# Ledger of designs, part 1: designed miniproteins, single chains

Scores and structures below are computed, not measured.

Each design is a single chain, and the fold is of that chain. pLDDT is the mean over its residues in the fold that is shown.

## One batch from the design tools (miniprotein)

Design m1
Fold by ESMFold2-Fast:
Structure m1 (fold): chain A 89 residues (1-89)
Amino acid sequence: ETVVSSSQTLVELKDGKLVVTGTASAAPGERVTVHVLFLTPAVSELLTKDVSEPNATVTFEASPSVTEQVKKHSEKTVTALLTVVRRPA
């Protein structure tokens, strides 16, 4: 497996939920997996989605436990790390 990118990303609060939106692209015969890690001082959550098409948009929604930490303390309490991993077919 090859990590092609890993960076902190912007977390948005939409309708009372924490959302991260990213983009990833898979070529024919390629497997691409997108991971989002939500980090707070009390709770961490890893979400994963597979991409099988070019120029795909992926949206991740944090669980209520992560969302409650941000609502109670502010958006400064959450860090989101988005990682794109490519694997050969």
Scores: mean pLDDT 76

Design m2
Fold by ESMFold2-Fast:
Structure m2 (fold): chain A 66 residues (1-66)
Amino acid sequence: SMDEILKEFTEKVQKVLESDKGSRQEMVNKASKVLNETVEKHKLSQDQVDEMSQAIGKLIAEHLAK
């Protein structure tokens, strides 16, 4: 389901943000790589990509607020 894909995606993005110290641009690049891999693996629609793109912004903001 989309909920399971979003959960796994969120956990992967959080791990890559926490494992390496980098600039905001590096964080965006790492999160985008995870998104691209998820899109290719699951053949996601535009609506699903948009939902995941929103999640990236939120996850980076939460990481930087820590």
Scores: mean pLDDT 78

Design m3
Fold by ESMFold2-Fast:
Structure m3 (fold): chain A 80 residues (1-80)
Amino acid sequence: SKIVEEFKKLKEEFIKKMKEIIEKEKNEEKKKKLEEDLEIINDLLDKTLEELEKETDEEKRKQVLKDTKEFLEKKLKEAE
């Protein structure tokens, strides 16, 4: 599924970008918070991917991908 492939790419890119932000963070308290947020978001993304792989409704899959992209863009902006 193209949507599942796009979701996997979004997840991989998000994790990579977050790890780069965390590695460059000089404030230990902020760094710890970002690491905790990444762990929570990664778990949420894994669960969402499992649900997306089971979903047969194409419009629901598209909505999940769109919502996930918007959510991750917001989280990256907040982390920067």
Scores: mean pLDDT 85

Design m4
Fold by ESMFold2-Fast:
Structure m4 (fold): chain A 120 residues (1-120)
Amino acid sequence: MIDELVEELERELREFEETLEKLSPEQVEEVAEEMGKKAAEYADKSPYDKARAVGYGGMAQIAVSVSLAKNPEEREEALARREGIKAALVEIARKSEEDAQALLEAAREGLELAREKLEE
């Protein structure tokens, strides 16, 4: 059910942000780079993988926003960008169950990577 998948996506995105805030700037950049790499890989596969590519790209941009927010001069813009990205992902997820599942999978992979970095 889309509503349930959207609620799970919102929880995964929140936990991802909270985990990234605990990482060093270098670890946050590593998460952003890996998610960006996955986004590029899935964008080149097929139209059916487009939602996964969008999900990975969204996770990469959230990580970039967390990194930028550590600079006081960039903080306000970075926080606004992060909220916009999360809202866009949730809006896409509400359009179809297949898109919601793809975005949720990408969010779970991003959170797992961030948690692995936290255990270092």
Scores: mean pLDDT 83

Design m5
Fold by ESMFold2-Fast:
Structure m5 (fold): chain A 93 residues (1-93)
Amino acid sequence: SAAEEEDIAAIEALSDEELKKLAEQILGQYAYALVKGDEELIKEGEKVIEILKKSKKPIAQETAEELERIREDPELARELAEKLKKLMEERRK
């Protein structure tokens, strides 16, 4: 779709440093959605995985693979969600 092509173009326009920061945020948010059982956020994460897979950037493809691994490993999802929660609490101090 046109919207999907625009999302792919947005990923392709990011620097490697910007994409790494975005990847860390996406991984944490997806893990949190899986732990919470938030079906709407999980579906949004699935769309992000498909967009990242269509990117030619190695960092985007690696991030998609990590997201798929989190989906298959509930304990890993829990660990990443807890780590994100602690990081957010530290940033509020």
Scores: mean pLDDT 78

Design m6
Fold by ESMFold2-Fast:
Structure m6 (fold): chain A 95 residues (1-95)
Amino acid sequence: MEEIREAYKRAFGREPTEEEIEEALRVLEELGIEPTLENIVGAIYIIHKVRNGEKIDDETIKLLVELGVSEEDARKIYLHVTTEEGIRLIEEAVK
């Protein structure tokens, strides 16, 4: 847990919350992606950007690959998280 927080802080300048770490682990488990330190850090970053309405572009994918996330896994995480966020926004709009 501390290693995840320290790695994310070094890469992105802030500490992730326990909830953000747990959510990243859930996404990786649902996708069958190995929860390596790099994959967890990458997943936290993708989730954070998508929830803030930011798009993951090819430069962001390259950054994630340099951090140790495969391009395939980065794109799978992005698609999954974008789909979940879209569903959440629709559900909020109908309430």
Scores: mean pLDDT 79

Design m7
Fold by ESMFold2-Fast:
Structure m7 (fold): chain A 64 residues (1-64)
Amino acid sequence: SAEDEELRKFELELDRRLREANLSDEQMEEFRRRSDELYQKYKEGKLSVEEFKEKMEELVEEAI
């Protein structure tokens, strides 16, 4: 779907930003844990795609 394509492109861009930030293994593990929680809420319908993207952007900004 268009939404799935949008999320895939978004994920690739976030992955690029995280790689360029040279985060520690511990920082990456914490990011993964928190991003997994957000993704589960999105899958359960508790977050819209826009809310999910916004919260993921906030999480990346906190990590960098």
Scores: mean pLDDT 82

Design m8
Fold by ESMFold2-Fast:
Structure m8 (fold): chain A 68 residues (1-68)
Amino acid sequence: GIAEEAAKKVEELAEEYKEDEELAKLLRQMARAIREGDLETADRLGVRIALLDEEVARKVGELLRQVA
């Protein structure tokens, strides 16, 4: 479904940014939150991702719009 596809894209983003361990960890947590439909956790993780990398947060936001 759309949520699984979005989660897979976020996991691909985590692999792309794997050299940034904290960012990659947050992206993997975001993918899980998307799969579980945990919008509160996804929102909190999005804020934390934006503090590390605003461009990555923008990409994640586009993917989240597909599941809203």
Scores: mean pLDDT 82

Design m9
Fold by ESMFold2-Fast:
Structure m9 (fold): chain A 100 residues (1-100)
Amino acid sequence: SPVDTIQRLRDQIRQIFNQIYQSQQNNDWDSLQQYKQQLVRTVNRLTTMLRFLGVPLELVEQISEAAIKFLKYVMEDKDLQKGQQFQNQMLSLIDQAISM
């Protein structure tokens, strides 16, 4: 079902977050760039499916903004605590969207 696909994409996003943290801690810039691109592609697929299911645009935009802020704090600012905050916010917003 579309809901099962969104749940799989959510789990993939959680795994990608873990890979980004590991790559950042290892100063592995090439892996960071690959996982950043994978996160962007997975988030775009997720948001497209949420819009198809009639999830409000505002909620979809909040999910995308949380992903952008996660990448900024982890990759540019190297603030892993704020990265974790926006990771948790994004996953919570996805769970809210699935529950609609």
Scores: mean pLDDT 88

Design m10
Fold by ESMFold2-Fast:
Structure m10 (fold): chain A 85 residues (1-85)
Amino acid sequence: MREELEEELERLAEEAEKSKGEKQKELLKRIAELALELGLAPNAAKFTLLVLEKDYEGLREMLKEVAKLDEEEVEEVLKKVEELL
């Protein structure tokens, strides 16, 4: 009875760790997809870092200078980033 309870608790702990890992993988995948849509594939690592750091000023600069987006397009991308986080 006690060994079965310990195995069940270990299984629940593994499922919780797996769920946390899946959320992080989903987030990173969505950030990567957004970077690809913006033509930022060569700068995807920098874009991902700025998103995770919530550096909205750095994101605006990158989107204007590298992706060549206008102010309206930049605000739409920032909205998508906020929805991902």
Scores: mean pLDDT 73

Design m11
Fold by ESMFold2-Fast:
Structure m11 (fold): chain A 69 residues (1-69)
Amino acid sequence: SMEELERFEKEIEEIRRESLKNNESIEQFAKRLSELVKKFESETDDEELIERVERVALREYLSYADEVE
């Protein structure tokens, strides 16, 4: 649902903020994102929602990579 996606986006924002404050590498940030995505995927069988979550995670990864370079 939209509410589940919004919750996922908020958790990504918190992870991103923490990673930036701690001056973490792209690899460290990717590990945090991967763990969050796997946790979310374990909570739902909605394939469409899972695909949307994966796309959001990819966008955030690319944004972080741009930010730290």
Scores: mean pLDDT 81

Design m12
Fold by ESMFold2-Fast:
Structure m12 (fold): chain A 73 residues (1-73)
Amino acid sequence: SAAKQQQALELIHQAARALAAGDYDSAIQYLQQAAELAPPKAKEYLQQAIEKLKQGDTKGAIEYILKAGSEIL
């Protein structure tokens, strides 16, 4: 639904703020919550972003977050 997509985008924004603050654990939690609300393709991108953050690949994570946002918008 549009409401779930909007909430997923809000959670992605919270994840971006956490990343800017260096709070990787909170960023992962927000991305996990966003993935539960996201359409299937966006969910796959968010899951890839989470995996990249767990590997310390912040640049790779940001690329997947942007792809997820593009699928939701």
Scores: mean pLDDT 87

Design m13
Fold by ESMFold2-Fast:
Structure m13 (fold): chain A 92 residues (1-92)
Amino acid sequence: SKIDELFELVEKLRELVSKILAEKGLTRDQLPPVLQEALDALVAYHEVLKKLEENPDMSEEEIEKTFMEAFGVESLDEAIERLKKLIDELEK
């Protein structure tokens, strides 16, 4: 499902961000724009996880709306494409 793809992409993004931060020793004031955008996406994901924990019986439609609201997108496809773009840029 698209939700499963979103979870997989966010976990990949989290691992990449963690690796880059560890290797570069960067402070928050020195973050490149792409890393700042990646951290913002991870914060959005944390808000989704919090809402899922508070509402474990959420329908698939409600979960989709929660992702869209947290990421500020109009569709799950936009969230997926945003995550793919961030991952691609961080792997370069």
Scores: mean pLDDT 80

Design m14
Fold by ESMFold2-Fast:
Structure m14 (fold): chain A 58 residues (1-58)
Amino acid sequence: GPAEEKAREALAKGDSAAATAYVGRALSGAETNRDGVAAAGENHEEATALGKRLTAEA
């Protein structure tokens, strides 16, 4: 979703703070709507992968 795209853009620019904020929004959205997570599973998986990558780079 848009939050994952913004997180990727921020990571590409080296803005770890912005990337972390966008990853948090993406994960919070998926968690708030658990029934929607299956339909948004690809975006949730991408947000989780971005969070792990950001942590490894920080």
Scores: mean pLDDT 61

Design m15
Fold by ESMFold2-Fast:
Formats: structure tokens, C-alpha cells, sequence
Structure m15 (fold): chain A 80 residues (1-80)
């Protein structure tokens, strides 16, 4: 569907920006604003990924996928 295609396109753009921000964190050059932007993008990434999972694999897969992504987000932010 066109909705699924739009979500996948948005996810690709978000993933690119997350990767750029993660590189700044690893280099020790991230600002507090970069960290806030990373947190916001990780939240958006989880929401879009969960919606794609629900549309393609169903509600149970989406629920399990969200739980895993939320844990990964927590671990990443705690490492900063």
C-alpha cells in the first residue's frame, strides 16, 4: 500500500539521521541537543517500525518488536 511505502521511506530517512548522531556520540562530539534529537528519533523509529510490523506480520509480532526496540533504546541511552 502507499501508506506502507511512505512509512518505509520515512524509516530510511530516520535511520540515516540516527546513524549520523550515533557517530557523533561515539566520536565524543555530540551536543546535548544532539542527544535530545537522537532520543526523539529513536522514539519515532520505534513507532514507525512497530506500525510496519503490525501491517505486515500482525499485532503479536508488533508487540514483541516494540518491546525489543524499547529495550535497545534504553540500553543505548544508558551507554551515553
Amino acid sequence: SSELEKLKAELREIQKEINELVQKVLAGTATPQDIKRLEDLLTRYIDISTKILEMTLGEEAAKEGRAKLEEEKKQLLESI
Scores: mean pLDDT 89

Design m16
Fold by ESMFold2-Fast:
Structure m16 (fold): chain A 101 residues (1-101)
Amino acid sequence: TDQLLQQGRLYEQRGRDLDRQGRYSEAGAFYSLAGNLYRQAGQLDESARLYILSGQSYLRAGDYDGASLSYRNAADSYRQLGQDDLADRYYQLADRLRSLA
């Protein structure tokens, strides 16, 4: 919905601001929140992109658990889009990161 997309854009912007400040764990959280809202709005491509940004931010923070969950969420969005090979790659990445946490 329009309201979900507006809130998602605000969280995405906050994530970008935090990432620029080197506050990577907080950036990861806000990118994940944005991804959740875009997914609820049916914007699966944008949702996957935001979950990938979340995972990358968590990796920069050394948060392997956060990164694993974010990449798994990206894989779920790709699965819903029918992009099965891409979904499988992100599921595999998420599983590997979880084992390192």
Scores: mean pLDDT 91

Design m17
Fold by ESMFold2-Fast:
Structure m17 (fold): chain A 110 residues (1-110)
Amino acid sequence: DNLLRQGQQLQQQGLDLFDRGDYQQAVQQFQRARDLFLSVDPNHPGPWLNLGIALMGNGDYQQAINYFQQALSIDPNNWRAWLGLGAAYGALGDYDQARQYFDRSRQLRS
């Protein structure tokens, strides 16, 4: 419907901003897309991974962890979300946890 189309358009604008390195603006567009997608389907998986990745680019590692965990609540086999958790925990200095998440990501890709 119209809301789903608007969400997809905002997600595309977020991806374009991310590709340009405008991470804070990418987060804003992905948050708007999330709100529209969730208003149509509460279990929509798309915005959670993109939000996590954009927040990693912005250096907001704590919030990125929250969104990667949301992506995993929808799809626990999402290797990109496990990779994201590893990168975020590594950036925060928790190397033991980072290694566990990287190992899980690699296992899902093998």
Scores: mean pLDDT 84

Design m18
Fold by ESMFold2-Fast:
Structure m18 (fold): chain A 71 residues (1-71)
Amino acid sequence: DKLVEEAIKMIEEGVSDEELEERLKKIEEEALKSPPYSDAQLAEIILLTALENKDVTAEQVKKGLEDLLEE
């Protein structure tokens, strides 16, 4: 999934809180066009939201997103 690959790259390059918020909004807009959310879209939203709230490290989010690419 190209969107998940782009998210991993943003995290590696040091994403800002504004970029995280814009990314989450884009995922929500895509999911709204084709509800319900896919498992991958839900997982990405959860991981990026946790990163924004400082509940997880960028390394943990990157690993989670890489796991989504295996399916």
Scores: mean pLDDT 71

Design m19
Fold by ESMFold2-Fast:
Structure m19 (fold): chain A 76 residues (1-76)
Amino acid sequence: YKKVNEFLLEAKPYIDELRKAVEAGDKEKADEWFNKILEILEKYSPFAAKVAKRLYEKYGPLQGVEGGLLALILDS
């Protein structure tokens, strides 16, 4: 789970900004922050990044991040 902790430390500011954008209904900003989180996730696990992207395309950015975190745990 070391990779999960390292990812969360690096990605936390962007996840916080994503939550704010979603709460404000700012879809464009939510998409920008999701893409930044996706870039970080890919450095730790290309598998987790693939899962996050697929869930984002179907269910949106919060589900994308959640699925990516679960996939990172499985890949750790």
Scores: mean pLDDT 84

Design m20
Fold by ESMFold2-Fast:
Structure m20 (fold): chain A 88 residues (1-88)
Amino acid sequence: AEARNQAVLARLEPLVEEARETGDLALRARAYAEALRAAADLLAESDPEAAAALREAADALDEGVRAGDVEGGIARAREIVARVVARS
């Protein structure tokens, strides 16, 4: 569990940080979705339920961008990610 948690955080944190530094909210949302999908790939075999949740979070970001509600998409994705990280 700890090794998988470390791998997820090691991949996710740099990508989330890069998204935070971006001045364009839509670009930030896309970068965050990419980070979530990368984290899901790391969990796909060991924790498919967590991987599915992270993909759902990435989809929420994409939907937020398409609907013009980028901030709402980011908020939903953060909630899902926080639940995955907290229980890990």
Scores: mean pLDDT 71

Design m21
Fold by ESMFold2-Fast:
Structure m21 (fold): chain A 80 residues (1-80)
Amino acid sequence: KEPSMEQLVEGVRQLIEELAPEELRDELLALVDALASKYANDPQKLAKELERLATLLMLQDTAGLRELIAEHAADIAKVT
């Protein structure tokens, strides 16, 4: 059975808590909430953005994570 969108969101939150640099953890959790809100009517785009975030976390690409946060800064500000 393929994971639900709720399971994908929760899985990415767990990856953030386990793999993200401590200084980016709060911003990355806010990013997940921002993406879920922004793409509420576009589950395919939400899934792609969550997969991109998960890939950066798995690679421990801190520069990529910072760039992703910057790309979505306006949306993050709406949820923080």
Scores: mean pLDDT 81

Design m22
Fold by ESMFold2-Fast:
Structure m22 (fold): chain A 55 residues (1-55)
Amino acid sequence: SLEELQKKLKETKAEIDRLNDELVAETDPQRVAELRARLIEKGKEYKKLLDEINK
């Protein structure tokens, strides 16, 4: 449903914000690479949810 998609969008945005906060504080190169990869995947998910809501 649209409501479920909107809820998922908000949850995904909150996760992206958390990962960004972790990334700006992180100094370990391996952990930085992991966080960047997770952010890319979450960003793709967020965009897919936006596209689905706006259909």
Scores: mean pLDDT 86

Design m23
Fold by ESMFold2-Fast:
Structure m23 (fold): chain A 80 residues (1-80)
Amino acid sequence: SKEELEAEFRQLKADAEDTLARYRETGSGLDFIVLGLQIAALEALAMVAEKHGFTDLAEELRRYAEQLKAEYDRIKAELE
């Protein structure tokens, strides 16, 4: 349902923000890996939303995933 997808998005967003904040404090490689997995999960959820016709939700999910990916790519550049 749309409500289930919205709830999953809220949870993933909260978890990703926590992961990013923790990474900024600790520099943990595990948190970097977890952030990558959370981005992939957001992208997958966007595909599911799109297939069910929830276009606005899918676009919001993709925008947020893109924002996180920009942060992820900056971190990746710092680690290389």
Scores: mean pLDDT 86

Design m24
Fold by ESMFold2-Fast:
Structure m24 (fold): chain A 96 residues (1-96)
Amino acid sequence: ATVSSAERKEEELKEDDEYIKRRTVTQTVSGLTDEQFDLIARIAAHEFGATELRERRNADGSREYEFRGQKADGTEVRVRVTLKDGKLTIEVEERK
């Protein structure tokens, strides 16, 4: 697969809930296969020590993997990887 563009959005809830960090990365990817998407999701899940990996196929034809894990420092991590219309979106939410 070839990455043609990338967009990053990072949000920190500094006044409402300072311990939540949310990061969203959206990349336009051409030629990404289902197998490559599945591999990316599984590698990410393994890196975060995920105990559950959930796959969802949405009615609009998009595919989604969601998993929860924990970093070495005890930070809880929720990750969602979505493929829709040639766009790969990775959302990471961290809580301490």
Scores: mean pLDDT 68

Design m25
Fold by ESMFold2-Fast:
Structure m25 (fold): chain A 107 residues (1-107)
Amino acid sequence: EAEELFERGLRTVIAYAREKGKDLPQEEIDALIAAAREVARWAYEESKKHLTPEQAALVATVAAGAALNEGIRLMKEGKPLDESIAAGVEAGRAAAERQRDVFLGKG
């Protein structure tokens, strides 16, 4: 069930990112999505150590969404792909930490 929630959340944020980035090179969007998937999996596995599986799936979805949003924003501003992906990964990790801390009552 939690793995299904993880996959559903990820598909939703990816679909939204493809719509937001539809005017960008699709091979670059694919690279950003691959990086966002890695951040989401990291966030899910780390969060499962301290949160419910359902909360961990939500943390992963938030991480992927933040990574995709920041990466696309920078790409639309004309930033290089590698810089946009690196900033996206950083934003995703930061969002995962914030969401985890909220669930742990540290917000």
Scores: mean pLDDT 87

Design m26
Fold by ESMFold2-Fast:
Structure m26 (fold): chain A 96 residues (1-96)
Amino acid sequence: GKKKIEELTERYVKELEEKGLPFAATELEVNGRSLLKKYTEENVEKALEELEELYRELLETYPGTMLALLSQPETPENLAELKELRERNLERLAKE
């Protein structure tokens, strides 16, 4: 039901935040809340599929190098590179 969509949205948001992708986390949270408003119990499976697809797409908006950097300790150099990659991804998504 709606609770499953809420729980999955919260889980994906947390996972993206833990990966250091706060922009992607925010976008998924907004889209997850929109899905909750639009889908009824009969459409829950479709909503869950769309939410999972959005999560995968958001992960793919970041290059593999960014994901590798997230496995390293937070250093000023890594944080600066993550900021630049985030700004580039924001520009790409704005064009969509």
Scores: mean pLDDT 66

Design m27
Fold by ESMFold2-Fast:
Structure m27 (fold): chain A 78 residues (1-78)
Amino acid sequence: EEFRRKVQSELIKLSNAALNKDREKVEKQLEKLRELGISEETLEKVRKLLEEAMKSEDPEKQQLLVSRAAELVSEELS
């Protein structure tokens, strides 16, 4: 339960960093998710989605990619 709350908190920070195109903060939040035990396979998929989101100038596409990245982490915790 506390673990899930910590992951959710870091996901919120990660999503905000990606939407702000803050690459340094995105990498720091991914490292924290790794420390919390999220698999490297999930983190690589998340990183790719967030890279595409940060490259996009379409706000709808940015939000969709960020949401899918958060869903992948949440699915691993299920």
Scores: mean pLDDT 83

Design m28
Fold by ESMFold2-Fast:
Structure m28 (fold): chain A 124 residues (1-124)
Amino acid sequence: SVLDKIIAKLEAYRAEANAKIQEILDKVTNPEDKKKLQEAQDEFNKAFDEFLKVIRDPNATAEEIRKAFDKLESAAWKLINVLKEIVKKYPELKPLYDAYVASLQKLFSLAYGIVLLKEMEEKL
């Protein structure tokens, strides 16, 4: 289905983003910074899995999809803020950070499109 293809692209963009975070984790030497980054990544992945669960549910309302999207966006901003502090300590990681943000932009553009489409369906 069209939805299955969209979900596959979302999962591919999440995998791309996670790969960049893993490369950053492998280069971070401070245990506290590693722990903060791992916790923020875990929160993001949990919010992403919940977003996929809600969009897969044919009975999900536009409001439920919007709430799941807002949680995903909140988790992403927490992760970005942790990464910004890491890049201050490890400036050599900026290219990986920029690549991560690019992957997130692709993911969020697609995810937001799903939210808007569902909200338009409820207004018709």
Scores: mean pLDDT 90

Design m29
Fold by ESMFold2-Fast:
Structure m29 (fold): chain A 107 residues (1-107)
Amino acid sequence: SAQIQQLVEDLKVDARVLVEIAREIADRNPDNSQLQELTRELEALLEQMERTTDPREVLALGERMVELGKEMIKVLPDSTPIQEKIRLMMATLALGGEVVLLRRALE
């Protein structure tokens, strides 16, 4: 349906935002191997998401990306600026909201 297609596109937009923020944080923490690995995993999931139009596959990828965003928040260095922590948290929550909306539309 047109509504499901719009929800897929909205989820992809929020997934791109999360990956951009993750890259910025990883670039500022080049010696943090855990942040580097979480960012690489997010980038790989986004690449898979961009190659599919299947709403159920987009949903499954989005759910995994939300969990990685939560893990990234937990492992942020204490020295991370509060604005970057808030930005990562807000992007993860926004993607989580789109995941909930798409899941409900597919039920």
Scores: mean pLDDT 92

Design m30
Fold by ESMFold2-Fast:
Structure m30 (fold): chain A 60 residues (1-60)
Amino acid sequence: SEVEKIESLLDLPSWVHVDRKKVAEELLKAKPKTASEVRKFVPGLPLDSAEKIAKYIQSL
């Protein structure tokens, strides 16, 4: 699923406690176009991961 794909791209450290499924659903709903927009939802996400998420969402 699209949610599971985005969850797999959320490269966050194990000590970061976030609802990854909820974050993925919010990202799909918001349809961010850039890594900066993705990082508004997930502060501290690596730039590479944020860019991959934005590109994936834009490819849908």
Scores: mean pLDDT 79

Design m31
Fold by ESMFold2-Fast:
Structure m31 (fold): chain A 60 residues (1-60)
Amino acid sequence: MFEELLKQFEEAVKKGKFGEAVKIYQEMMDNTDDPAKKAEIRKKLLELLVPAVLKRIKER
């Protein structure tokens, strides 16, 4: 199920559904005790979600 949640996270970010992306991120972190997978999730957060949020803020 981790791979499915990761795909849902990426799609939520692409669609601008940042609240859903954060919820999926939290669910992945809560259900993952593998430090390598946690690092991958954090990397995706920094590379996908954070830039997308910053881009939205710059709309102002």
Scores: mean pLDDT 76

Design m32
Fold by ESMFold2-Fast:
Structure m32 (fold): chain A 91 residues (1-91)
Amino acid sequence: DKLREELLKTKSRAEAYALIAERVVQLLSETTPENRKEVAEQLREIARLVETLLGDEETAEQIRELARAVEEGSSDEEIEELENKLQEALE
């Protein structure tokens, strides 16, 4: 997994979180009604990496909540609110 390898190369939590934030934003921008399940699965993989490599269970849970909203086809407004809350946690 390219994201895992890049996270292992980061020298600070700030660099790791910036990489995660960029990946989450990219996945959300590529979300369509047809690929929601695949995007949600990728978000859950990011959450697992945050939990296992960074030890950040709270941020991992926020990413899983975002993944669930994406998979369930929640409103753009709800997804945007969850994304904004996650970005604050990744700062």
Scores: mean pLDDT 81

Design m33
Fold by ESMFold2-Fast:
Structure m33 (fold): chain A 65 residues (1-65)
Amino acid sequence: MSEEELEQEINHAMLLITRGIIKTHGEDKAGREKAIALLDEALGRKLSAEEARDVITEALNLADA
């Protein structure tokens, strides 16, 4: 794999792990559902490392809100 492909695989894995945590842990039901929807949309797209980090951060904030 190229470094670009490896980074994308890592980003994808991080999105999946974050989704799992929010699904099982998420405090606010409405925020949790929004966060999961955001992550599901991101998982369907090819993201840069920066975009993946931003999505993860936003999803975690939504789940806590």
Scores: mean pLDDT 77

Design m34
Fold by ESMFold2-Fast:
Structure m34 (fold): chain A 79 residues (1-79)
Amino acid sequence: SHAEFVALMDRVIELLKATIEWMKKNNAPQEKIDQLEALLRQVEALRDEVLRRGATPELEARFLELVRQADEVIREIVD
């Protein structure tokens, strides 16, 4: 549902913010922090679009692609 999708986006935004703070505390490379911050901004912008226009398969696919990209960045810095 629309509400379930928005709740999922909110959870991902929360986790991305927590991950960025963890990265800063653990002296992760600035380029990786910048990449994740850019992805966070894109997820927040997409969430605003979903709230205005409703959840569509295209917007859901865009969200999943942003999550995939964030996962790649995070995996490169985890031991």
Scores: mean pLDDT 87

